Designed miniproteins, single chains, continued (5). Designs and how they scored, part 43

Each design is a single chain, and the fold is of that chain. pLDDT is the mean over its residues in the fold that is shown.

## One batch from the design tools (miniprotein)

Design m17469
Fold by ESMFold2-Fast:
Structure m17469 (fold): chain A 92 residues (1-92)
Amino acid sequence: SLEEALAQLLELADQAVASKDLAEFRALLQEMAKKILELSETNSLEDTLSVMQTVADYFRATPGMSDEQLRIFDEIFLQTAKELVERAKKRE
């Protein structure tokens, strides 16, 4: 369900922001991106983007993220949003 997926994504987000290693941070964000893309297979684009927005807002509200962490976040989330839109277009 969307609620269960959101709970899992927020747990991954907590783990990512607690990480001291940029490689682990990137890997956790990539795992989150994969989970979001999997949600798009059984949910609307609007619902999937809403979940993604909630997770993004959580990261943006988190103090103490480095410039490099913010760049990794922006890169992965932008690429994920692009893939979601591309997949939705192919289903029209």
Scores: mean pLDDT 83

Design m17470
Fold by ESMFold2-Fast:
Structure m17470 (fold): chain A 86 residues (1-86)
Amino acid sequence: SMVDQQKQQFLQRVADFKRRIDELGRRYPSIQSELDKIRRKIDDIAKIAEQSTTMTSLRYAQLELDDLERRVDQLADIEDAKRAKE
């Protein structure tokens, strides 16, 4: 089904994002606490996606993940800027 295909793609996106967070935490230990909070939110979103049988519930999970990805991008940009000034 289209839902199953979108769910598989979304769960792959979740796995890739978790790897990115792990790498960013190793690079910038100062933000590890913020990344841990984001990782917990990702785990909650992944549970919603795994249990999703409708496009509506899956779309909700996708929008929430989009917001978290933007937050991580902002955190990375701030840390990269700090490092560039050292």
Scores: mean pLDDT 86

Design m17471
Fold by ESMFold2-Fast:
Structure m17471 (fold): chain A 114 residues (1-114)
Amino acid sequence: SPEETRLWITMDMLSVALISTLMIAGRLLQQSDPQLSQQLYDRADRISRENAEIVATPDRDERLERATELAKEQIAFLNEMLQRSRDPRAQALLQEALGTQKSILELIERMRRL
């Protein structure tokens, strides 16, 4: 439907913003916490690859389930990163990323109800 197409476009835009926020947080932590920085970069790369695979999934129900599982994994990851971060600027970016990820999950649940 046109509504479902618009929700997928909105989710893609939010995913791009999420990836960007994780990359900025990784850059901020590169000198002070290189291990956490690398985990944020690795997660940004994973989101990009898995989103491409999800979009390419032909079955609607499988696509939505894969998107839901990825979103839940990202929320768990971001909560862990927030607990480990010592830099207030990185914490602010990770909180923003968490908000974006929760918005993505809400969009997936809206698509399921169509």
Scores: mean pLDDT 90

Design m17472
Fold by ESMFold2-Fast:
Structure m17472 (fold): chain A 86 residues (1-86)
Amino acid sequence: EKYKRYAEVYEELAQLVEEGKLTDESIDELARRLTQDEPESVREAVRKMLEALKKDLTPENRPVAAEIFREQAEAYKKIYEKKKKL
């Protein structure tokens, strides 16, 4: 079910990015959900990546960043649906 979780997390990330509502608390939760079965070092790396993203976000680039995350969410959703049929 990890691909379903990834799709949901990236869709939520896209929404938060588009609305300019990405917070440290939401970053912690998103990183935890993306890395449930990974070592702590991977979770910390993802958290730092999302923190860097938050710092780099501007009103001008938020729509583009959100679209990239929506495309990623759609890709994971397609993988999940294909695996569900197997």
Scores: mean pLDDT 81

Design m17473
Fold by ESMFold2-Fast:
Structure m17473 (fold): chain A 90 residues (1-90)
Amino acid sequence: STEKFHRELLEKLEKMIEESEKKVKELLEAENPDLEAAELYKRAAELMREVLERVSTNVPNGLTPEEVEKKIKEAERLIEEGEKIKKEKE
């Protein structure tokens, strides 16, 4: 059902936001702070919050399913880039 799909999407977005924000904090609080990686995770969290706000609104002018998928993939790409930068500095 549409309601079940939206609930599962909201749960996924909330989890991704929480994990990304936690990573930002870890990167900034590290002995050698990684500002570049932190900014990528922060941007991913911002994109996910934008999707969450639009998906949670019962408004006909919300994001299309294709736009939602595109923004989620962009956030995932930013997370992967941040993780790669972190690994290269180890």
Scores: mean pLDDT 78

Design m17474
Fold by ESMFold2-Fast:
Structure m17474 (fold): chain A 68 residues (1-68)
Amino acid sequence: AITEEEAREIAERLVKEGVISEEQGAAFVKAVTGQPVSELPEIMRKLGFSGLQVGRALKILLELRRRR
């Protein structure tokens, strides 16, 4: 499952990169915390995120898990 810490880190990086707004970041954290990684793309699509935003979020999540 995606932890709240991972969800917050992903959202913070996406906002810092200008890929999403702070409000979109807050919605992302609420929607994906506790969900399986396999559901991340579908959840993001339902929130109105683009394929580019989904791809970037997945890359950040994989980086976080590889370094921990």
Scores: mean pLDDT 84

Design m17475
Fold by ESMFold2-Fast:
Structure m17475 (fold): chain A 68 residues (1-68)
Amino acid sequence: SLEEGIKRLFEVADEGIKKAKTPEEKSRIARLAIATVLLAVGYSLEGNEEQARKAIEDGIKEIEELIK
């Protein structure tokens, strides 16, 4: 579900923020997570559930790449 996807996104973002060493890096991860949620919610409100799901998965992947 979108709710479960958002929960996973925030769990990944929280882990990334804890691993990040600078306030700038923490801010980047937090901003990306919030932007991803807004995009996914927007698609969901339009009835585009596939794009909402893809937005969450793409956002998670971007955060995972940032914390490598």
Scores: mean pLDDT 87

Design m17476
Fold by ESMFold2-Fast:
Structure m17476 (fold): chain A 77 residues (1-77)
Amino acid sequence: MARARVTITAPTLEQALAAAGLLAADPRVTVESEEWSAENGVFTVVLDVTGPSLEVIEEAARRAAAEAGAEVRVEPL
């Protein structure tokens, strides 16, 4: 199994949380922790995620962010 830190950034908290929720709803991945912050009109959600591979985590995160209109970065742990 792989673990990664997923950073979601959006202009609204609603979009950032929607992206995080879509990622958490993917049955292939498990969200272990979630934190959000706001700075200079930008909302960021940071999630530590476990999945079968880094590729699966990256695909799930990318799809979730695209659907919610958010940006995403994935870092291996």
Scores: mean pLDDT 85

Design m17477
Fold by ESMFold2-Fast:
Structure m17477 (fold): chain A 78 residues (1-78)
Amino acid sequence: SPVEKRLEELVREAEEVYQEALEAIKKGDELTFSRKLFSLLAIRTELEVIARTHPELRERAEEELRRLDERIKELLAL
């Protein structure tokens, strides 16, 4: 379905943005880090909407949300 493809795209984008956030931390680029963190929060919001509105994808979306929340916590602890 189009929503399942969107879920897969969001998961891929979250991984890419997470790696970019880590790279920004290594370089001391606080502005880029903040922008990447906000991008992860936007992805998180779309995953929550998918989990609420598409019962057939809820379990997968909730698993990806849990992983994303852990990554965000790790970034904020650095």
Scores: mean pLDDT 90

Design m17478
Fold by ESMFold2-Fast:
Structure m17478 (fold): chain A 110 residues (1-110)
Amino acid sequence: SKEEIMEVVAELIERVGELADRLAREHGGSPEAREALFVEAELTLTYMKLVLERDDWSKQEIKDYVIKTLEEIIKRIEEAIKRSTDPGARELLREMLREVERAKEEIEKL
């Protein structure tokens, strides 16, 4: 359902937020911490777009929009991982990547 897709996005925002907070605490001011904040912001804006369009968009349109957005976020995190020189910050970005990939796979099955 549309509700199940929105719930997956909401849960992803919570998990990404926890990782962004940890990056800010342990690696404050780093490129990795900044990237994590941008990812959290993009997911939050995506959720707001879903709330706005929920009644007007079909389930398939919502699904396609979210999957496309998550694919763009995945590429962004992968690029940040490649540029990272801090092993600890890089591992937190890898955890974030795994959470986004998991959410995408879950939504694809809905």
Scores: mean pLDDT 91

Design m17479
Fold by ESMFold2-Fast:
Structure m17479 (fold): chain A 69 residues (1-69)
Amino acid sequence: SLASRERLVGFLRLGGVPLSEAEEQALLDAPDPRAAAHDLVNRHRAEHGLGPPVAEEDIDTLVAFAEQP
């Protein structure tokens, strides 16, 4: 749902991933928010030299929590 995707955006920002308005909108519109979030986090980490890519399982946990009411 849109609300779950909005929570996911919030969780990414709380985790230190600054999202532009365009990146936020792209995540909200993505057909697969899990894959979109994983790609966005790892792209941001690579751009800022923040270490190795995040595992899919870590993103899966975040997405699952964002989908809870």
Scores: mean pLDDT 71

Design m17480
Fold by ESMFold2-Fast:
Structure m17480 (fold): chain A 65 residues (1-65)
Amino acid sequence: SKAKEALDKLKEHINEKKLPSEELLKELKELGINISKKEFEDVLNGKASKETVKKLDELLIKASE
């Protein structure tokens, strides 16, 4: 599914500590996953809010199922 493919790409970017492309962020938004490039940057730099970290963890769990 497109959702699984987008979440797999997201997981790969996080593992490589790389910011996702604008195209990937758009795909995620179309799937109901609303996360900004700035929020991702904050997660990679360890500056994200607890709410943002929780949201991302829930998405990664969904991608693993």
Scores: mean pLDDT 71

Design m17481
Fold by ESMFold2-Fast:
Structure m17481 (fold): chain A 81 residues (1-81)
Amino acid sequence: SLAEKVDKEHVEQLKKDLALILSEEDFAKLLALPEEKQLKVAQELIEFQAELRANPPASEEEAIAALREKARALIAKYSAE
């Protein structure tokens, strides 16, 4: 299942990375989501990070910006559902 592909270590590392790149408000919105929705956000972001590694942006700054925008979009999506 999709849940079986989400490694706890990958989820913990992603949350640490997101704490550094997201605003306190956006990170708080992520943590306010039900655990099931937090896992869905994490899973889609892990897949997005893999896509960024396969086709890297021109700079690390662009990669961080893309990840931030994707995270915000996913938080908004799962907050509305």
Scores: mean pLDDT 78

Design m17482
Fold by ESMFold2-Fast:
Structure m17482 (fold): chain A 108 residues (1-108)
Amino acid sequence: SNDEAIRLLERAIQVARDLQRRIRERQVSLDQAVGMLRRALSLFEEGVVAAGDSGEHVSLLMLVREAVRLAVRVLNDPSASLDQQYRAALVAAESIIEHAREALEIIK
């Protein structure tokens, strides 16, 4: 349903924003950041399914899925600096927020 899709996408935004705050406050481990990105992606995926898997929503999901995949690679890269790892997480979180907001505009 649209109401369920809206709740799930808003929840994905909340998780991504919480991750951004925790990184800024230096109160999140790399493992926790990976977990939060994966949780936000899962909520986004559930939101797209609840919205009826329209082509536009599926396209936004593919962008978010790729952003999270790339960030998780950097977060798990032992050659990357801590600053590079947290920056990658911030970029992915911002991508989740932007594309979830676009998905919400399509529904509303």
Scores: mean pLDDT 90

Design m17483
Fold by ESMFold2-Fast:
Structure m17483 (fold): chain A 94 residues (1-94)
Amino acid sequence: FDELVAEAAELAEKIKDLEIRIAATTLIGIAMFLEEQGRTEEAKELIERLIKALRENNLELLAEVLEWAAEILKPVDPKSAQALRSMAEKLKKS
């Protein structure tokens, strides 16, 4: 898991677009939060999907990862879930 987080962080640092970088960094933070909650498989899947989206420059996939993370957070942090959905909407309209 730590190696996946390091890879995602390295990819995020290379992003020049501020909104995409914020989305990537936020998703890394959510994956780390899920790991701390014992939700290791969801954390690992989230970070792997993020890495794939960043490597492929796939904004549609990045938006899907944001929407999925929003569904995961909705019962525990509805405000953060709404923020993630707003980020996903902006990326889809680009």
Scores: mean pLDDT 78

Design m17484
Fold by ESMFold2-Fast:
Structure m17484 (fold): chain A 84 residues (1-84)
Amino acid sequence: MAQEYRDRVLAELDRAVEELEARGEDEEAARARAAAATPAGQRYLEALGRMDELAAAGDEAAGRALSEEQRPVAEEFMRVAEEI
């Protein structure tokens, strides 16, 4: 399910943030968490989960259609991430 893929992506993000904190990159870790916690970040992670689910199912046409729909979500996330 897309939600399960999203949860996996979030768990990987948490591990990456912990590694940044372990290296003393506290500002970068905080920025990564802040970006993921925004509504734009949450929508982007959900979209990634859905795309991963479709790829696993082999539904390339649905994956392409979703990718096109997610372009504004990706653009919004990048804008928000740059502001943090």
Scores: mean pLDDT 68

Design m17485
Fold by ESMFold2-Fast:
Structure m17485 (fold): chain A 69 residues (1-69)
Amino acid sequence: GKIFIELLDVTRRKDANGKERLVAHVVLISENPTPEMQQELIELARRVEASKDAEEARALLEEARKRLS
């Protein structure tokens, strides 16, 4: 199978301290997922969670999209 990564929406918000935050709604679509594809998605989620900022997270998603599409 293969994995598609689609960015549906990006919402800009300010928290109670006036800090700007971006919320991205991302859809992952897998065709007939294999155990290997499931593991890659888990690893991608861990790397995105560990990223220090939105730019690093975006770069990880771009690399995964190129590799998995």
Scores: mean pLDDT 65

Design m17486
Fold by ESMFold2-Fast:
Structure m17486 (fold): chain A 61 residues (1-61)
Amino acid sequence: GPGEEARERARRLAEESTDRGARAAAGSGYHQAKEALEQGDEEAAAKSGRNGVAAGLALAA
């Protein structure tokens, strides 16, 4: 679902980013999305993952 997709995108960005800030932002989003999915909160997971990706991409630019 969207939360799992956002979590995976944040994980991939955290692993592939060379910028320390981008990696940290994406990693934070991944961790929050993973915890939300463990609680069954798909909407919170999608939001956290997307926020981590957006912050990571902004820092990598």
Scores: mean pLDDT 84

Design m17487
Fold by ESMFold2-Fast:
Structure m17487 (fold): chain A 59 residues (1-59)
Amino acid sequence: SHAEQAGAIGRAVAEGRMSPAEGGRRLVELGLATEEEAKAVRDAEEAQNLAVRGVARHG
């Protein structure tokens, strides 16, 4: 079912096996999310990656 596929995508993202951006894209393909929601996830992932990398680099 779509709910089971969405759960599998969410689990993969939570376990680090799939990026949030890739998960959002797959949910849009399944009709479970909008393109705008997927863009918001990509923007949030980019912001988080920059913040995490900055903290790791600058200690």
Scores: mean pLDDT 72

Design m17488
Fold by ESMFold2-Fast:
Structure m17488 (fold): chain A 80 residues (1-80)
Amino acid sequence: MEKALEAAKKAKFELAGATGEAGARIMEDLSKVEEAREILEKAAEGVRELGRKYPEVKDDLDAAVEQARRAFREAVAEAE
């Protein structure tokens, strides 16, 4: 249980960092949207794999991935 919770906390922190980096890249250069999306999706894939390994935290991790994708869509809309 503790190991799954620690892994989930770390994965969420890394996903949040990747989301922030992707947003910053889009704000600097909108033509980098595809590159920024790849950074986010790679981090999201890692989080989803952890959810498959620890089903007890899967719903929480899936919610974090959806929140990250929503934040990315908002960043793209704001970047113009």
Scores: mean pLDDT 78

Design m17489
Fold by ESMFold2-Fast:
Structure m17489 (fold): chain A 95 residues (1-95)
Amino acid sequence: SPEELRALVEREIANLRAHQAQIDKDVEEILKKVSPEEAEKLTKKYQEWKARIDELLAEARASTDPLEQLRKVIEAGAILTLMTIYLVSLKKKLE
């Protein structure tokens, strides 16, 4: 139903924001341990990813189609997954 899809969208946005908050903390910890060059590169890449996530979530909120809302939230989640993989790779280089 449209109400169930709306509830699912709201839940997925909340989950994504919670995961984003954890990524923010991970980025802060990595920035303390990397070279200035790597810190600049990470900061730029991270800001680009955050901007794209915010754009997708704004588009989701503006849409009247629940399926298009879900699609955009899923795309935002995929970017967050890519960030997580990138951060795990950076952490391994610090070992």
Scores: mean pLDDT 85

Design m17490
Fold by ESMFold2-Fast:
Structure m17490 (fold): chain A 66 residues (1-66)
Amino acid sequence: SAEEATSEQVAEAVRRLRAAGYEISLREIGKATGLSQGTVSRIINGEKTPSKEEKKKILEVIGKVQ
């Protein structure tokens, strides 16, 4: 589904940034998006399917790093 594809896209974006030497903090993503650190962790680890708005907020924060 689109929601499953979104979860994979977020995880892939985090992996790419870490591979490029960027340290991604779950706390900082949570602070910037207004989501709890636990929610961000579950989304990135594929334990929770993100909503459309959660996906947008996380990807926007990641995009600002690079």
Scores: mean pLDDT 67

Design m17491
Fold by ESMFold2-Fast:
Structure m17491 (fold): chain A 75 residues (1-75)
Amino acid sequence: SLEEALAQIAAIQRELQARLAELVANNAPLSEILRLVLEAAEQMKAVIREQMADDPFGQRLLAILDEEIELAREL
């Protein structure tokens, strides 16, 4: 359901924020931070593809995430 998909995405975002805080506190290199962000984006895409692929909102979110992933890979 949409509610379940959004809950899973929120959980991924919360875990990303916690792990980012740890990496920053430990002065991790930018490459490690970018890898974590990209992994989280791919996990969110998987949830959307499996639960919202035919939903216009889901399609819009996938397009946004794809653009963000491409931008991050060019850094």
Scores: mean pLDDT 82

Design m17492
Fold by ESMFold2-Fast:
Structure m17492 (fold): chain A 90 residues (1-90)
Amino acid sequence: GPVPEHEIYYAFGLIYLALGKKDFEKGDYEGAVESYRKAIEMFEKALELEPSEEVRQALAEAYRNLADVYEKMGKKEEAQKWRKKAEEIE
């Protein structure tokens, strides 16, 4: 049958997570923020449809990676906010 909707969102989340990592490595912090925010949106949608520890761990990674980008941009308060979100979901 067709791929479950939650699997599609998870797959898109992983793609955006990878794009964010690539942009961050290149010093494209604005691009990294956009990609990580999209990854977060996709992982949150996947979790709304089907609870998953794997997706929750990926979401926490996306939160931590977004925090790291904001730290590089000098946005320390925003970075702390996203790091706290990662800690809250483990």
Scores: mean pLDDT 90

Design m17493
Fold by ESMFold2-Fast:
Structure m17493 (fold): chain A 113 residues (1-113)
Amino acid sequence: SVLEERRKRVDEIAERMVASPDPLEQLRLFAAAVQEIVEDYVEGKITPEEAVELLRHLYEKIKPVFTPEQQAVLDEFLARLEEVFRTVPKERIAGEVTRVLQDAVRRLLEILA
């Protein structure tokens, strides 16, 4: 199924993030994984509930590589994405997710500085 293929893809990206010594590569991989999930939703391949499930699965897999301060940013990011998938019309989802993701990446980069 598409969901099974997406879970496997999320696991592969998460493993690459955990193995990477480069925080910037970790953030690039994270952003790419989020965008792939959003594209699958926008293309009608997965439901909003499945998209949220994949995002939670990704976060649980990668959580150990982040500091408590970074985890707080990611907790807020996940909560904001869940709200976006629940409230935002499908045609605006990609733009709103990009905005939320850019804000999260900026905040994570500020912590790394």
Scores: mean pLDDT 83

Design m17494
Fold by ESMFold2-Fast:
Structure m17494 (fold): chain A 90 residues (1-90)
Amino acid sequence: MAEELKKKSVEYYVKEKGLKKETAEKLAELEVLTALAGQAYQAGDYKKAIEYLEKAKELAEELKKDIPKEFYEELIEGLEKAIEELRKLA
């Protein structure tokens, strides 16, 4: 499933958002990390969920110059908010 999910995300970002393939591949990896964080959260593993979200944030910061500013800002704000809320529960 991870390979299929990555492929679909890459196709979406390249075709629908007009991003470069290498940028789309990093965004797809970020989506996988966010999905894993959601799974950890549902399992009550808040520490693991935070670890995945922090990795997703690292990838987002690498992409800052390669994606639209508004997309980057929304992505970082969402990730930072999720991490802070989870830290209150961990």
Scores: mean pLDDT 81

Design m17495
Fold by ESMFold2-Fast:
Structure m17495 (fold): chain A 84 residues (1-84)
Amino acid sequence: MAEKTAEELEERARRLVAEAEALRAKGTEEDIRRAGELEGEALGYGIALALLKLGEDPEVALELAEKLAEAFREPVGELDAAFA
């Protein structure tokens, strides 16, 4: 289970980072805002992956990934809108 969970978390984080970089490369204000949201989600999955590598339970890591991704997504979008 741990190997499968690690692969899934790593893939999700990598895809989100790649999408965020593509959006930032476009340079539009809306794309940069969305990139921030995706970077927040990627950070959540990255933290969960790091915890899993440190020996955390795969189920706990998955729960944390979901909660952290959601928490980092919302504040970033709201803050970015204030300066758009």
Scores: mean pLDDT 74

Design m17496
Fold by ESMFold2-Fast:
Structure m17496 (fold): chain A 60 residues (1-60)
Amino acid sequence: QSLNFLRLLRAQRLLVAEPGRSLADIAFDVGFNSQSHFIRAYKEAFGVTPKQTLDYYRAL
């Protein structure tokens, strides 16, 4: 697996475990230099945006 894919898996776990954290904070914590790049990479990997993932788990 590429390093970027491992970063995205970590970000997904953080979104689920800590739905109150900002997307920018999560992106930088997992090693992305840009929230925009993080969002694009996440959507390519998982078919949904980090925002959509976060909104789903915030509703629970």
Scores: mean pLDDT 78

Design m17497
Fold by ESMFold2-Fast:
Structure m17497 (fold): chain A 74 residues (1-74)
Amino acid sequence: MSLEEEREGLAVFLRQVRRLDLPLPADGAGFTAVEGLRHYIELIDQILPHASPEEQEILEKLKEYLEKKLEELE
């Protein structure tokens, strides 16, 4: 993913989280990087059916990026 695609993916993700009032991961102790990434992937899965087709494409690319990053950390 390019830096511009990553920025746009994050912007779309944050707009959808705010729109759906989804809880962000709890602050602080207990979340490893792996657990945080899994939680964000789950949030993207919840957002996808509510996003426009264009937003879905961007969110799916962001999900793939996060899944690959998760594999690198496991």
Scores: mean pLDDT 71

Design m17498
Fold by ESMFold2-Fast:
Structure m17498 (fold): chain A 91 residues (1-91)
Amino acid sequence: MSELQQQIAQAQALVDRALQLADQTGDEEVRELALIGKAFVGAGASLLDTGDQLEQAKQYVALGTELAEEALARGEALLAQQEAARQAALS
């Protein structure tokens, strides 16, 4: 597997996790960021298949990865906040 193919697989995993967190938190902004990231990663993967658009493919995968990482970070922070609030209510 090429380095770019590995980056695409990693980015797709981050998107999937961010979408799971969006479902768990109910946060629309996390969902929106994850879906935009998914679109960029998908575009990069499609360009990789042509071979002549390698630089553009790398750029799209990088952008999608950044958005997926942002969505994941926001989703994890929100989930932790919601869990802490629930625990405080029980105390």
Scores: mean pLDDT 84

Design m17499
Fold by ESMFold2-Fast:
Structure m17499 (fold): chain A 69 residues (1-69)
Amino acid sequence: PVPTADGVALTPEQLAETMIKLLDEKVPISPLQAAVLADRIGLDPEKVAELVRNQNYEEVKKLFEEKLK
């Protein structure tokens, strides 16, 4: 388990699930926060940040879901 800033240990899979949940619940996510999470699970942080800046949340969700398969 990877420790988080709050001392909660999350795996890359749990980080991806958390991001998907936040997107489904329409919680506002900054491009920087999305990029950091993407980097931790092996996605391109710049690409994910650009998608969030363009409000393309469906594509961001798809990329994170693909990492869970």
Scores: mean pLDDT 74

Design m17500
Fold by ESMFold2-Fast:
Structure m17500 (fold): chain A 117 residues (1-117)
Amino acid sequence: MREVVARAEFTVKGPHDVFEKEVDLRDLETGEIVGKAKITVEVSGDRARVTVEFDKPMKVVRATAVLGRPAEDGSIEVLGRAERVEIKDNKITAELRLERPVRPGDRLVVLVGAVLE
């Protein structure tokens, strides 16, 4: 398995909020569950930090993150993409700038992609 994705949806409760969810890691080509990860999304105004912690050791070559609104057709209306990505041990940390500040009641989706060796 060489490319995996983790996805989570959440609703913003305040102008500064932290969301945590355990999610399945899925292979992009097969859809197979290859592991689990804990996603943490910290939002503050027009900035977000996305952290993904894998449940087991994984050799991550590169990663990216997108935060957006879920569209009716199942796609994502992108609000922000990772400007900075740090990979350390079993953890990915991505820093995003959003096109606009988050507001209480915003329904958001985070999508994290990683390429594994």
Scores: mean pLDDT 82

Design m17501
Fold by ESMFold2-Fast:
Structure m17501 (fold): chain A 90 residues (1-90)
Amino acid sequence: ATEEEIFDVITNSANYVRNQVNQNMDPSDPQAQQTISQINSLLRGIRNGSITPRQAVSGFQTVVDQVSSMIPDMTSYYNSTIDTLQDMIS
């Protein structure tokens, strides 16, 4: 996969996860705020070219690990997306 394809998948998935956190979590929850902050930092790194695809996948894995405990009904989506990204960087 190309770097552009990897970044597109991460960007779309991170935006989707951010929307799910905003819909399912209280905005004043510190865990929700930290997760949104991590997603925003990841997306900024992709946009400004400061991170590699491998670093972006690792950053998204960190987000997934955190949201899996907060919104466990999305675990199937998290695992599917991570598996796809790992295949793309291998």
Scores: mean pLDDT 86

Design m17502
Fold by ESMFold2-Fast:
Structure m17502 (fold): chain A 85 residues (1-85)
Amino acid sequence: SVRQFLKEEKPKIIEELKKELGLSDEKAESDAEGAILMTEVELGLLDEDMSLLARASINTSLKSAPEEVRQKVLEQAKKLLEKIK
């Protein structure tokens, strides 16, 4: 299932973000959750209300993030989408 795949990919994303950006465990987990949430929104896995809230949360987080972090999170979301296709 797509949900099982995303669950299995989360630890890999956390480790890649830590390695590439030198993030703490807490920050890497938060950013990995953001990448997964973006993927869930794009795949239509959330109901309408949850999708609206998720989009608002993602937009706020991306606007406040350093450019390097923002780009890496977006790259991880794109990789997830490519694998699920």
Scores: mean pLDDT 81

